# Ledger of designs, part 35: designed miniproteins, single chains, continued (4)

Each design is a single chain, and the fold is of that chain. pLDDT is the mean over its residues in the fold that is shown.

## One batch from the design tools (miniprotein)

Design m13198
Fold by ESMFold2-Fast:
Structure m13198 (fold): chain A 111 residues (1-111)
Amino acid sequence: VEKRIEEARRLVEEGIREVGRLLGKALSPEEAKKLTEELARLAREAMERAAELVRKGDSVGAVVVILEAQNEINARLSEKGAESTPEGAKHLAEGQKELDRLFQQAALALG
C-alpha cells in the first residue's frame, strides 16, 4: 500500500513541477508562482485524501479523487489559457498534456 502511495505521490509532484515550469513561460513570474503554489496545494490535498482511501482498501475511491483533481487543475489552466496570448495558451496546453499523462499514471499506481 505505502509503496503505491509513494509512487503516485511522486508522479503527482512531477506533474505539478512540469506545469509550474510551463506556467513560467506563459505568465509573469509572480502569476506563475502564485498559480503553481495554488495547484500544488490542491494536488497535495487530493493526494492526502487518496492515500487515506487506499489505506482503507478503497482503491477505486482513490483513483476518483486523483482524476477529480486532474479535472479541477485542467479547468484552472484552461481559464488562464483563455486570458493568455496564443503563445502562452500553447505552453498551458503542453502543461495540461503532461499533467494528464502523469496524473493518469498516478491513478493507475493506486488502482
Scores: mean pLDDT 86

Design m13199
Fold by ESMFold2-Fast:
Order: sequence, then structure tokens, then C-alpha cells
Structure m13199 (fold): chain A 99 residues (1-99)
Amino acid sequence: MIKDKVAVGKAIMKVENLLMEYPEVVDISGSVEGDEVTITATVDTSWEKLEEMARDIQRKMGGPEPVPFRTPTHEGLRIPNVLEAGGVKISVVLARPLP
């Protein structure tokens, strides 16, 4: 349940503004599941550069160690709970398409 939509919106914009600083980011999307927001950046880059970006985001925003994931279409790193605002936890995902 979102307690303060304005605070959540400002926190999402802060994350999106950081992601837009990376020229490798080609798309940004969001999803909401209960009290969690996930901001996913699709990146057109190598795995090495994606790892570098995840470390840079973790350094600038905080959060725990990035967690690797793989789907049939994408691979990447998830940084859970980089921000909390308005009763919502915001996570960042960097995803690259598989060849």
C-alpha cells in the first residue's frame, strides 16, 4: 500500500535521473507489487560494463550487493531496496538482452 504517492514519485524520478546518466541505458520501465517498486533499465552493453554500472549505482545510492539473474530473454543484476519512500521500497534492475 502506497502511503504517499508524491514522495514515491519523487524517489522514482531520482532513480530514473541517475539511470539516464548512463549512455548504455536504452529503456527504463517500472513495476509495482504491493509495497515494492522495481525500476528496470534495459542496457545495450557488455556484462562487464553492466557489472561496472551496478557497482556505480550501489556506490551512489547505497543498497546491498547486486544479485545476478537470468531469464530466457535477459540477464542482469538486481540491487534491492536502494531507496525507501512513502512506505515503498524501491529496487533497481539492470538487464541486458541475450544474443
Scores: mean pLDDT 82

Design m13200
Fold by ESMFold2-Fast:
Structure m13200 (fold): chain A 83 residues (1-83)
Amino acid sequence: MEKEVEELREFAKKKVKETKESKDVYSKAKEELKRLYERAAEVAEKLDELSKTDEKKAAEGKKEVKEILEEAQEEIGKIIEEK
């Protein structure tokens, strides 16, 4: 599970970078945020399964997923504002 959360963090960073480098920042931001939320939903499903055997680890993972999404949304928002 730590690996899936870390992969989500790397994915989010990549999507932020791709948005910043795009010529159409608005369209790219919408598409990449959608993909990020879809990937986060998959990780959340796995964390729900983990909660049946390790509630603490699942709770920590859910907190990290929320933080990853909030950070990516904030960074993409700044990119849109600064373009």
Scores: mean pLDDT 81

Design m13201
Fold by ESMFold2-Fast:
Structure m13201 (fold): chain A 73 residues (1-73)
Amino acid sequence: MEVARAVGLVLRALAALEEGDEEEAKRTAEEIVETIKDKELAIESLRLILKAAREAGAEEVAKYVEELIKKLE
């Protein structure tokens, strides 16, 4: 089920941000783009990661995720 996969990837990215693992957060965002075929679900998932990255002050992750969202839109 695509929704369950998206939820799992979002939670993985949020955990990476909490641990300060910005490279894992970026990699997980890339995996969402590659594996979630539903474009709207992928964008919504990335927006959740973007919000968390901004709240955490992870500026490079936030910028990277913004670029991924723009490419999908």
Scores: mean pLDDT 85

Design m13202
Fold by ESMFold2-Fast:
Structure m13202 (fold): chain A 80 residues (1-80)
Amino acid sequence: MLSEEEKKKVDEIIENMNNQVTEIEDKYFEGEISKEEAVEKIIEILEETKKKIEEVAKDEDLKNYLTNILDDQIAKLKSA
């Protein structure tokens, strides 16, 4: 069963991911990094986020749902 503590940890992981992605997007829009560098860094962030979710999430349905979404996003970025 999904615990409130597990949900909080997952929410914190997702919030940290969003903050890191925003930092990379800001650097790209400011011209500090190339589009290719931004995509590579975002993929790294998504892969690390997936690993953290797999370590923290005990609920199989939540884990599978979130990791499938991340896998889909990584695949789309790699094919772009």
Scores: mean pLDDT 83

Design m13203
Fold by ESMFold2-Fast:
Structure m13203 (fold): chain A 70 residues (1-70)
Amino acid sequence: MNMEEIKKELEKKALEVAQYVLTGSPEAGTAEALRIVMNAKEKVGDEAALKYLGLLQAAARQRALADALA
């Protein structure tokens, strides 16, 4: 189902954004997040794009917290 495929892609992209944030390149992380949101908007609409942005931010924050505690 397309919803399941989208979720898998988001999990992968969330990890990439978290990596950009953690490497001290916030500009790169912001650019990638914007690209993901724009792509989601084009393919599945504004509501989905907003949800995807939220998931990416949550994943990036979780990774940053984990690294700070390590």
Scores: mean pLDDT 61

Design m13204
Fold by ESMFold2-Fast:
Structure m13204 (fold): chain A 65 residues (1-65)
Amino acid sequence: SATNEAANALRMIGAALDGEPVEVESAGLGIRAVNRSSSEEVHIELAREYLKAALAGEPATLEYE
C-alpha cells in the first residue's frame, strides 16, 4: 500500500541518518536502497510513486495491460 511504502522509505532514511549501512544499488527495474544490517529494501521508483500518492491523499495502484 502507499502508506506502507512511504513508511518503509522514511524508515530507510532514518536508518541511514543513524549511521546504519544503507547502500543504493541498481536493480533491473531501476534503483533500490538496501540496509545491509537488516536486509530491508525499498524500491526508490515505487516508493516515490507511493509517497507522491500519499501526499496527494490518494492510493497508488499498479495496473497491468
Scores: mean pLDDT 66

Design m13205
Fold by ESMFold2-Fast:
Structure m13205 (fold): chain A 98 residues (1-98)
Amino acid sequence: DIDALLARLEALADRALAEARRLAREARRAAARGDLDTAIRLLEEAILELEITLGVLRIALGVLKLIKDDEAAARVQELIDRLDARIAELRAELAALR
């Protein structure tokens, strides 16, 4: 069931984004206190969480393209684009602390 797979992938992406937001929020609080080492570590953890999930989504995208489910592939690509955008923002924030 492709719809059940897409629902699970969306839930996986949403959980990863929520965890990354939590870690980034803690990182900003650490930076505000002058604890830059903790802020850097938490941002690196947020990026890693998203990169692991992105790997899963890219495997799913490859399978959907192989079976020629263009509509499902487009939906997974939208999830990938959301994670890539968030990773780019977090990498920029991390670079500003170094």
Scores: mean pLDDT 90

Design m13206
Fold by ESMFold2-Fast:
Structure m13206 (fold): chain A 62 residues (1-62)
Amino acid sequence: TPTQQQNNNNLQNYIDTVVTTMTNFGYSQDDIDSMIDNINNSSPQQQQIVVQNQIQTQNWQQ
């Protein structure tokens, strides 16, 4: 379905980017699953802030 496929594709791309980034920096599957859950439970704007904050404070300063 066009509209549903577009929405799923956008969300999947966003999640894929987060998963790839976290995996590359050595996060555990549990941490990745928690991040995905946070993404699914938050608005797009809040999702961006949460992801950036966790990457910035826990990952970028490795």
Scores: mean pLDDT 63

Design m13207
Fold by ESMFold2-Fast:
Structure m13207 (fold): chain A 137 residues (1-137)
Amino acid sequence: LIIGPATLFLVEVAKELLKRGAEVIFITHKKSKHINTLKAIGAKVITYSKISEIPKIAESLKNKVDGLFLSDLGAESLTKPGREAHLEIAKIFKDKPIVIETTSYLYTEIKKITKVKRIHSDDPVEVADEIIETINN
């Protein structure tokens, strides 16, 4: 499962996961530019309108996915609803492998809830390998 903005970077991460035989479910905002690109590469795309919808969508997927890649929700991660959504997502997936892109101070709060692997790469290939390794261990 990927949760984040459909950026070109996260589209290439999803593509690299699909090339390795992973099934990709992608949760992104309904106004994201790359939704059609994610669908065209074979990702299952679910869209939200409000950040407060993400935890409910994530809960419905908990038993259908082996692990989580949680990207920063961008400027919304600095809002109270964005912070609450990240923490609730981390609680939902606390018993699964979680990989996080740490662009925010939310890493420190998520680390109190669950075991989380930090990614620190701008290469989509390395990020996809780190996600697969974290799910298989």
Scores: mean pLDDT 88

Design m13208
Fold by ESMFold2-Fast:
Structure m13208 (fold): chain A 70 residues (1-70)
Amino acid sequence: SLLDQAEKAYGELVLRFFWSRNPDARKVLGKGIVEINKILLSNDPDDDATQQQIIDIIERALEEADKILK
């Protein structure tokens, strides 16, 4: 389900944030976490649109962090 995908992706984002040794990559990942928390405070996590938006934010944060680490 989209919820399972969002939960798994969020777990990866959080792990990469806490174990990142690059401060610029960590800042990008941290911004992703903050944006997701902001969405969850105002939106229903069982809504497919909310779950897809969370996945999209995570993917962008991970891609941006990977570009910094290249």
Scores: mean pLDDT 83

Design m13209
Fold by ESMFold2-Fast:
Structure m13209 (fold): chain A 95 residues (1-95)
Amino acid sequence: DREAMLAELRELGLSDELAEALVAAETEGELLSEEQREEIARALSETLGLPFEEVLLQLEANNRAIEVKQTSASAEEARAKLAAAHAEIQARRAA
């Protein structure tokens, strides 16, 4: 539930504001800003010892999935756009 997600994100080193933004993205489909994605990626990178760029790419992937769902007129269109976005992010990761 929402409160449990917020508690877990705070344990991962996110501020209350960033934790709420990420939960809103997951539960309400609210898009994260570029600044929010950078701050979340930095906090998670520091807390979990993960590469900043990998965390940032994962947040971009999630944000693109939300955007596609909100802007797509059909499930087929959403699937095609998600596949294209996934390929783009994988190419950036490989660089």
Scores: mean pLDDT 74

Design m13210
Fold by ESMFold2-Fast:
Structure m13210 (fold): chain A 90 residues (1-90)
Amino acid sequence: MEEMRELYSRYLDEATVERLMARHRELTAQLRALASDPVAAYRLAAEHLRELAEEFEEKSPVLAARFYTAAGIYEAAASFEEELQRRRLE
């Protein structure tokens, strides 16, 4: 967690860093609650990564691009899991 705070602090103001750290704690709790729903968990992770990407767009386009890429991976995982559930191929 200190590593993430240090990374954010290099690019963002203190208020934004504290908001993102609070959001990260909230997201971790929500992801644990969604352990039985991987589609919802993956989509929640993707949404959070898109929010991070938007925060970094003007401060570090490279980090923003990496967050968007990670969000895309989770969206693909959610779509794949949803397809498996529909086809009952689990």
Scores: mean pLDDT 80

Design m13211
Fold by ESMFold2-Fast:
Structure m13211 (fold): chain A 85 residues (1-85)
Amino acid sequence: KAKEELEKLKEELEEAIKKGDGVEAAAEASRVKEFLRSLGLDDLVAALDEDMLAAVQKASESGANVGIEVAKVAIKYADAAIKKL
């Protein structure tokens, strides 16, 4: 069940990135974080928050879309959680 939900969230993130929808991408990234927290994966949530902050800074420096860059980080952590479950 948890792996299936993470795969679904990952697909939604990838779709938002493909569409260039930074608002939806950021919203879906937040859903990944809350879902990981609901699973008790607090160490992954803490690492995700740090990497999201780094992604925001890099996006600001490069002119990239902030929501899309944080969504890419969320996909990475969804994959990490799937491997642990």
Scores: mean pLDDT 84

Design m13212
Fold by ESMFold2-Fast:
Structure m13212 (fold): chain A 96 residues (1-96)
Amino acid sequence: MSDREELIEKLAEKILEEMGKTKEELKEEELKIIKEAAEILLDIQEELFKLALQGTSAEELIEILKEKIKELEKKKPAEQLAAKILKKLLEEDEKL
């Protein structure tokens, strides 16, 4: 099993935990959407990490993330779920 596949599975499990659901309670189609959302979140995390290593400021990273959220909200259910999770994370950061 690839390290990437393991990270996707772990992130999908965290999404399920936040939703208060178990893997067994969901339809196959719903599990696929959660897995696809986890892959999208991982790809965004990798891109933002690369930008941070290149010297992009925290403020610029937040602006990039906000634009990505807007783009994801206009797409398919997996992208919309990823956007919802990212938006919640940004709202939690603003409370700190």
Scores: mean pLDDT 78

Design m13213
Fold by ESMFold2-Fast:
Structure m13213 (fold): chain A 117 residues (1-117)
Amino acid sequence: SLKVTVSGEGSVAPGGSLTLSAKVSGIDLSKVGMEWLQLKPGQPPVFVAMISSDGKGVLYHERVKGRVTISKDIANSTVYLEIRDLEPEDLGEYVARAGGIGAVEYGVDKLLEKKEK
């Protein structure tokens, strides 16, 4: 019953800025957390950002912290991801989904392990 429609505005080129919009239907955004994942061929989905059901808690992947902002508009049932100063590693498909705290934590832990020497 959950449907998510993703669109984007801006530049997908390195150094540009891109805003992704995910229109959500079949669920009340005030009742669920939302997350953005990056998909690349042959790789597991990578956590990018999460926003809590009340919109007060946000979590960002360390690689993108300071360059991305997640927000939501409950009245329009839309979740946004703004990415600034695009790097080659930011290029790929993006998906938005409801819930999934365990998958989010696993993705963050894997990327922290890769940065610790």
Scores: mean pLDDT 70

Design m13214
Fold by ESMFold2-Fast:
Structure m13214 (fold): chain A 92 residues (1-92)
Amino acid sequence: MEEADKLEKKADEYEKQGNYVEAAEWYIRAARVYLENGDFEKAVDYAAKASELARKAGNWDLEIEATLVLIEAASGLVASDPERHQALLDAA
């Protein structure tokens, strides 16, 4: 999870600078690491954020990639904790 924290910090720095493409790329990487570690809640949060930033940047390829990671993370979250449906809807 140290690697995911580093990726998240990089993404946050780019987002604060208005570099939405770079921010989305780093959030996608962080989301994938959380997904691989079974932290579906964080994977959903960061994938959703990456998707939104990619959309704001007009980068359709990144938006698709982030959305696919979000779907995979959401599926894992629903399978592990179905009562979290409301949190997933609120994050969308």
Scores: mean pLDDT 78

Design m13215
Fold by ESMFold2-Fast:
Structure m13215 (fold): chain A 93 residues (1-93)
Amino acid sequence: MLEEARKNMIAELSKKNPELAKLLEESYTDPVSSNKEMLLYLADKAEKKGWTELSEELRKLAEEAEDLSPREIAIKYTSAALRTIGDELDKEL
């Protein structure tokens, strides 16, 4: 049974990042909604850094989250992040 392992992992994570621990706990009860909320959380962080294109792509992924596997989300996220970071570095440097 995974219940005890889940509780222990969430407890350890909550010491370092309570918001992420909450999202992880929600992922065990509603994985689709949890993936969406995680992507929106990352989109907000990207927007605050001025990475507006990455923020927009992450919001699109959040809208598609229920139709995508975690692997597909990871691939799309990585592609958008690399493209946006490259563009922003070119603007600043």
Scores: mean pLDDT 65

Design m13216
Fold by ESMFold2-Fast:
Parts: structure tokens; C-alpha cells; sequence
Structure m13216 (fold): chain A 75 residues (1-75)
């Protein structure tokens, strides 16, 4: 569906942003971000399966906000 496509596109954008942020971090922080990213992807996939596309999009936006805030705090 068009809504599922939007969620999957947003998830690919999220994955790209994670990789860019990870490239600036130490190995410990990268491992923590990998765990966070895996959990976020699993939760979003579950929401897609349940047809909760708006919640999935909000979840990705929240994860991106948390990721960027976390990155700033690691300086």
C-alpha cells in the first residue's frame, strides 16, 4: 500500500542517518546505536504488520530525534 511504502521509505532514511551518525562515534557508542537501531526496526516492522502506519511513522520520527539528541550528548 502507499502508506506502507511511506513507512519503508522513512525507515531507509532513518537507517542512512544512523550510519552517518555512527561514523562519528567510538566503538562502544556504535554498539549501543546498533542495538537501538535493531529494536527500532523490529518495532516499526511490527507496526507495519498491524497496519499502524501513522504510529510507525511517528515512531521513526521519535527514534531520529532521540538518535540526534543522544549523539549531541556524547560530545
Amino acid sequence: SMEEEKVREKMEEFKKEVEEIKSTMDARTQSELDAFTKHTIEEVEKLIEEGKYEEALKGIDNALKMLKEYAKRQK
Scores: mean pLDDT 82

Design m13217
Fold by ESMFold2-Fast:
Structure m13217 (fold): chain A 110 residues (1-110)
Amino acid sequence: DEFKKQLDALKDKIKNAKTKDELKDIIAQLKALAKTAPIKYKMDVASLLGLAILKLTELEVKELEKKGEPKEKVQQLVIQATAEALRLIGDAIDEIIEEERKKKEEEELK
Protein backbone atom coordinates (compact mmCIF):
# COMPACT_ATOMS: atom_id res chain seq x y z
CA ASP A 1 0.00 0.00 0.00
CA GLU A 2 1.73 3.14 -1.31
CA PHE A 3 -0.27 5.46 0.97
CA LYS A 4 0.76 3.54 4.10
CA LYS A 5 4.42 3.70 3.00
CA GLN A 6 4.17 7.49 2.62
CA LEU A 7 2.59 7.81 6.09
CA ASP A 8 5.26 5.57 7.69
CA ALA A 9 8.01 7.64 6.02
CA LEU A 10 6.46 10.92 7.25
CA LYS A 11 6.07 9.51 10.78
CA ASP A 12 9.81 8.72 10.81
CA LYS A 13 10.58 12.22 9.46
CA ILE A 14 8.58 13.77 12.33
CA LYS A 15 10.51 11.67 14.89
CA ASN A 16 13.89 12.68 13.37
CA ALA A 17 13.08 16.34 12.54
CA LYS A 18 15.34 18.85 14.33
CA THR A 19 14.44 22.14 12.59
CA LYS A 20 11.27 24.19 12.04
CA ASP A 21 11.81 24.07 8.26
CA GLU A 22 11.82 20.24 8.29
CA LEU A 23 8.56 20.23 10.26
CA LYS A 24 6.96 22.85 7.96
CA ASP A 25 7.81 20.67 4.93
CA ILE A 26 6.33 17.61 6.69
CA ILE A 27 3.15 19.56 7.56
CA ALA A 28 2.79 20.68 3.92
CA GLN A 29 3.16 17.05 2.72
CA LEU A 30 0.62 15.81 5.29
CA LYS A 31 -1.88 18.53 4.29
CA ALA A 32 -1.53 17.43 0.65
CA LEU A 33 -2.04 13.76 1.65
CA ALA A 34 -5.10 14.66 3.75
CA LYS A 35 -6.91 15.85 0.58
CA THR A 36 -6.53 12.43 -1.12
CA ALA A 37 -6.45 10.14 1.96
CA PRO A 38 -8.50 6.92 1.81
CA ILE A 39 -11.08 6.84 4.61
CA LYS A 40 -9.12 4.19 6.57
CA TYR A 41 -6.07 6.53 6.76
CA LYS A 42 -7.84 9.87 7.46
CA MET A 43 -7.36 9.52 11.22
CA ASP A 44 -3.69 8.52 10.79
CA VAL A 45 -3.03 11.59 8.59
CA ALA A 46 -4.82 13.92 11.05
CA SER A 47 -2.91 12.45 14.01
CA LEU A 48 0.48 12.84 12.30
CA LEU A 49 -0.41 16.39 11.24
CA GLY A 50 -1.31 17.20 14.85
CA LEU A 51 1.96 15.70 16.12
CA ALA A 52 4.00 17.66 13.54
CA ILE A 53 2.22 20.92 14.47
CA LEU A 54 2.84 20.33 18.20
CA LYS A 55 6.52 19.49 17.60
CA LEU A 56 6.93 22.66 15.48
CA THR A 57 5.28 24.63 18.30
CA GLU A 58 7.73 23.10 20.83
CA LEU A 59 10.67 24.42 18.75
CA GLU A 60 8.99 27.84 18.42
CA VAL A 61 8.43 27.95 22.21
CA LYS A 62 12.14 27.24 22.80
CA GLU A 63 13.11 30.12 20.47
CA LEU A 64 10.71 32.54 22.19
CA GLU A 65 11.97 31.54 25.66
CA LYS A 66 15.59 31.97 24.51
CA LYS A 67 14.71 35.51 23.30
CA GLY A 68 12.99 36.34 26.61
CA GLU A 69 9.53 36.80 25.04
CA PRO A 70 6.54 37.21 27.42
CA LYS A 71 4.99 34.06 28.93
CA GLU A 72 1.58 35.11 27.54
CA LYS A 73 2.92 34.90 23.96
CA VAL A 74 4.28 31.40 24.62
CA GLN A 75 0.97 30.28 26.16
CA GLN A 76 -1.01 31.68 23.20
CA LEU A 77 1.09 29.69 20.70
CA VAL A 78 0.57 26.46 22.69
CA ILE A 79 -3.20 27.06 22.96
CA GLN A 80 -3.52 27.83 19.22
CA ALA A 81 -1.43 24.81 18.18
CA THR A 82 -3.42 22.47 20.44
CA ALA A 83 -6.73 23.86 19.12
CA GLU A 84 -5.56 23.36 15.50
CA ALA A 85 -4.47 19.75 16.19
CA LEU A 86 -7.82 18.94 17.85
CA ARG A 87 -9.74 20.59 14.98
CA LEU A 88 -7.90 18.46 12.40
CA ILE A 89 -8.75 15.29 14.35
CA GLY A 90 -12.40 16.40 14.64
CA ASP A 91 -12.59 17.07 10.89
CA ALA A 92 -11.19 13.58 10.16
CA ILE A 93 -13.78 11.99 12.49
CA ASP A 94 -16.59 13.91 10.73
CA GLU A 95 -15.38 12.72 7.29
CA ILE A 96 -15.21 9.10 8.50
CA ILE A 97 -18.74 9.27 9.98
CA GLU A 98 -20.13 10.81 6.76
CA GLU A 99 -18.46 8.14 4.58
CA GLU A 100 -19.84 5.33 6.81
CA ARG A 101 -23.30 6.94 6.62
CA LYS A 102 -23.16 6.94 2.79
CA LYS A 103 -22.06 3.28 2.68
CA LYS A 104 -24.91 2.27 5.02
CA GLU A 105 -27.47 4.09 2.83
CA GLU A 106 -26.15 2.34 -0.31
CA GLU A 107 -26.28 -1.06 1.44
CA GLU A 108 -29.90 -0.45 2.61
CA LEU A 109 -30.96 0.33 -1.00
CA LYS A 110 -30.02 -3.23 -2.08
Scores: mean pLDDT 82

Design m13218
Fold by ESMFold2-Fast:
Structure m13218 (fold): chain A 81 residues (1-81)
Amino acid sequence: AEAFIKKQLDEAKKRMEEIVKESLEKKVSFDEFANRLLEEVERAVKELEANPNVSDEQLEAAEKELLGLMAEYETRYRKAL
């Protein structure tokens, strides 16, 4: 389960980094950018929830980490505008 969680978190982080890069290059609005990050968080959480080997405690920890990453990327994007 831990290897699966790590893979999902690493993949979500990679996708979020690509969203930041693409959004800055295309000069998208902050609201559009934030919505794209939220969609990635929701996608990753659903993938973790779908795996019966992921415990409730592991899911809560992973969701907290994903939300923290989202907040960090939102702060970075605002400073870049």
Scores: mean pLDDT 84

Design m13219
Fold by ESMFold2-Fast:
Structure m13219 (fold): chain A 74 residues (1-74)
Amino acid sequence: SPEKEKEYIDQLEAAFRELLAAKRAGDVAAQGAALKRINDLIEQMEKEGYSDDQIAVLLLEASRRVQAEEAARA
């Protein structure tokens, strides 16, 4: 459903923010944890019947939102 897709986008967006914060801090362990969270979300979406194309669209949308937040802070 669109509501479930929104929940996944929000969770991916949070994970991408964690990844970027960890990169800025130079925290390799935190970077690994954020990447694992992204991979766990992808696996969950696959188990729920999302196609690779659908997952790619959600990943791109989440990444785009995080990039827009960074641009707004520049």
Scores: mean pLDDT 84

Design m13220
Fold by ESMFold2-Fast:
Structure m13220 (fold): chain A 100 residues (1-100)
Amino acid sequence: SETEELLREAIELLEEAIEKLKEAKSQEEVNKILTELYRKLSEILERLRANPEAPREVIATVELMVGLVKEAIEKKASKEQAINLLEAFKEELERLLRRV
């Protein structure tokens, strides 16, 4: 389904962001990676919202993730904090994929 494809895209974005964060050498690089992720996840969220078949729980979960990434940027989360946050998101999205 389109929802499954969007969830897989979101997981891939999280995996890419985690890999980039592991290579980050400064807070500026961490913030840049999170800002790019925020933009891309927000695009996925809008696509989920435009899909009448998308489960409310999936939309709510991605909305929460987008909000938490924004908060991490605003609070200048450390590289380790950012990695832990995105790994937790990945686990939750993988769990949702098994149910849709």
Scores: mean pLDDT 90

Design m13221
Fold by ESMFold2-Fast:
Structure m13221 (fold): chain A 57 residues (1-57)
Amino acid sequence: MELVYKEVDVVGEATLVSPAHPEKKYKLVPSDGKPVRVLVAINAETGEVFAREVVEL
């Protein structure tokens, strides 16, 4: 699987899915209303999106 990595800013609720555990979903809500920066991996062939890591601002 060929992955392309992108950083995106999420404001408010977001659902984070690990590529190692796609059956488990984590809800992200900024503690102080600040945007949360998330590193996402995208399958270049299918366009499927996987969230990998939260980058704190």
Scores: mean pLDDT 58

Design m13222
Fold by ESMFold2-Fast:
Structure m13222 (fold): chain A 74 residues (1-74)
Amino acid sequence: STMEKILEIGKEVLGEVQKEAQDLVARTGRPPSEAEQQQLLDAFLDRFAAAVKKHLPDADIDALVAELRAKLLE
């Protein structure tokens, strides 16, 4: 289903960004700064949007990304 594909894409992209966050902590010996957290969030949303657009070109990607951004800030 479309929802299953979206969830699969989201899980893969989230895994990539989580690994980058872990690598950053390993390199710096500190938690990510607010700026680094924002960069990681933007990287997730950009990669997710690109991947969804590639697989589901008829989807309203801008609306989907806006909804996800709103939910992640809750």
Scores: mean pLDDT 78

Design m13223
Fold by ESMFold2-Fast:
Structure m13223 (fold): chain A 75 residues (1-75)
Amino acid sequence: SEVDELLQEVIRLVDEARAHLASGDTEGARQALERIRKAVEELEKKLDPSDPAGQRVLERLRATVEQLEAEIAAA
């Protein structure tokens, strides 16, 4: 499904952002974070707000985005 494809894309981009941070590439991490934010926004629009499992996934993704934002700001 498109939702599953977006979820896999976010997971891949999170790994890429963390790899960029580990190598000191703050700009690469920022670019990956922007792509993550766009994919999460698309997921928010496509997921049923009455689906508890989908909403739990969104909550985890939002927490991951906040953590990456903090790590990039500290770099």
Scores: mean pLDDT 84

Design m13224
Fold by ESMFold2-Fast:
Structure m13224 (fold): chain A 59 residues (1-59)
Amino acid sequence: MLEVTLLPRPAERPALVALTDSSGRVSIGQLAESGEATLHLATEDGVKTYRVHVERELR
């Protein structure tokens, strides 16, 4: 099972994160702030850190 930590912390709104298997790709649906965030993925081989660009879904 994968464990995900999202940074920076959201302010007033929850962060939604969807993970895709294999490459560890992450899609972020909604955050209080936009921009680049650091995502920590805990896998069975260890912890991997990814930089992700956060965009609000405005549709």
Scores: mean pLDDT 46

Design m13225
Fold by ESMFold2-Fast:
Structure m13225 (fold): chain A 91 residues (1-91)
Amino acid sequence: EKLEQIKKDVEQKAGELLRATERSPEEARRAADEVDKFIDENKNGVIANPEAAKLLLETLREAAQRNPEVRDVFERGAKKAEELLKLSLDS
């Protein structure tokens, strides 16, 4: 149940991030900050759910491709998600 909730939360955050990238670079930066905060607040839940970690990583990389102007903020989030995915797979 808790793992299903984190997956749904990640799916929602991923969708919000991609929608924000279609609106403006400013909205994209705000969405990236919200995703970064979500990762920090839910680190153990994401590590316990490799599918959620992978979705975060793939979504942040896609957002970086869609928004080259703010690529750096998404790439930083992607590195964080990648480290959580590695921890998930090593557990």
Scores: mean pLDDT 80

Design m13226
Fold by ESMFold2-Fast:
Structure m13226 (fold): chain A 70 residues (1-70)
Amino acid sequence: MTPRERLEELLEEMRELAREMPPELREIVLGLIDTAEEYAKKASDEELEELVKQVEEELERIKALLEELR
């Protein structure tokens, strides 16, 4: 799997989670996804690997937050 493919997978998972969120939190998460997508369009493979790591860490935080909102 390329870094770009991994990033697309992570961002899609984040979009799925955002659909289950309250509107205020959803807007913030969707904004983060849009920022990551714009950055990724101009990024090198090395920059994409760094972005993947950052998105993975953020996704774990979002999952933890959603567990608390159950």
Scores: mean pLDDT 80

Design m13227
Fold by ESMFold2-Fast:
Structure m13227 (fold): chain A 87 residues (1-87)
Amino acid sequence: SGADALREALDTVRASDNGIEGARRALDRLDAAAARETDPRAQLALGVAAGMVGISLGVGIISGDETFAKNSSIKALEGSLAWLESS
């Protein structure tokens, strides 16, 4: 499900030793999940999360701020998951 994909992406970022690599792996997981998602609400949540994690990753790469990449991606994933599960 979209919620399971968001939780797996969140766990990936949280467990990562490097925030940039964590965000990159989370983005790959979100893009793959969004491509297979059929529920419009879950597809929107995955797409928004992927966009925000992608921006966090890009800023992290340009600035060299791995902590920002990690924390910003975590916030984006938590927000998208909360919205999707808010019924």
Scores: mean pLDDT 87

Design m13228
Fold by ESMFold2-Fast:
Structure m13228 (fold): chain A 95 residues (1-95)
Amino acid sequence: MMEEEKLLEAGRIIARSLRSEGELGPRGEEFRKLGDETLELLEDESKREEALEKSRELLEYVRELNKKSLPVQREAAENLRRIGEEIDRELEKRK
């Protein structure tokens, strides 16, 4: 898949996980709002570039959450880390 498609998929997964997760710590509301905004952008084809940027931002937040052991669904966090690694590999191998 293209790196953009992987980013959008990561954004959807992160946004849904953050949106449904009540155990995100003191910044949980901020992350849930970011998730909601990303989902709204993903529904609008004309906002693809904004959706990509929000997806990157969500991925960075989840990486930071993993480092700080914040309460996030372990399965979701692990899956997101894997997706992030796949995105990094695709970006490295652009042709």
Scores: mean pLDDT 64

Design m13229
Fold by ESMFold2-Fast:
Structure m13229 (fold): chain A 70 residues (1-70)
Amino acid sequence: SKEIEELEKEKDELLKESKRQMDALNKQYEANRSNTAKASAIVEQMAELGLKTARELQELNERIKKLKKE
């Protein structure tokens, strides 16, 4: 139970941080829309952040799943 609560908190923190980083990248994208090279680089960073967040969430979900099986 306590370990599950700690992992759920880690998920919440991960999602909060990912959203903060994505919001920052979106602002940078809007500021650089007229610069194709910079806009493209930001889109790549957004894609990388999305993949990293998804992988870390999957790992946390699998750990929670194992604990629930006991």
Scores: mean pLDDT 87

Design m13230
Fold by ESMFold2-Fast:
Structure m13230 (fold): chain A 67 residues (1-67)
Amino acid sequence: GLSKADPEKVRERLEKIPQFNKLSEEDQEGIVKFLLSKEKLSDEDYETVAALIGVSVEELKEALKDL
C-alpha cells in the first residue's frame, strides 16, 4: 500500500494524469486518502481508482511507480 508514501508526492503523481485534474477537489482528496488508507493495494483497489479517474489500471500503476 501507499501508507508509507508522502501524501503530497502521491497527489503530484496523480496530477500528471490529465483525467485526475478534471475531477472535483473532493474526489481528488478522496482518491489520495483511499490509496493512503490501504496497507496493500489489491487488483480490485487499482480497478476502482482507475475507473474513478477514467484511466487504465496500467496507467495508474505507472503513475504510482516508485512510491
Scores: mean pLDDT 78

Design m13231
Fold by ESMFold2-Fast:
Structure m13231 (fold): chain A 71 residues (1-71)
Amino acid sequence: MSMEERYEELLSTKSEEQRKRIEELYEFLKEKVRNNIPLSADEVLEMAKYTEISISELVDLLAMAVYEVVE
């Protein structure tokens, strides 16, 4: 499965409101990766709460963002 397919699958399991928040977070994570801005544990926890996804799903989302930015 491609990273893009994994991203779409993640979104398909979520409500429309959660999907919008996840898409916003995904763009934010891509910007952080692109600019080499570090992520703190507190930021990771706040992101999970905002999107209402698990820490595991958030880690997968970050991995997808890294893959898309750096190929």
Scores: mean pLDDT 78

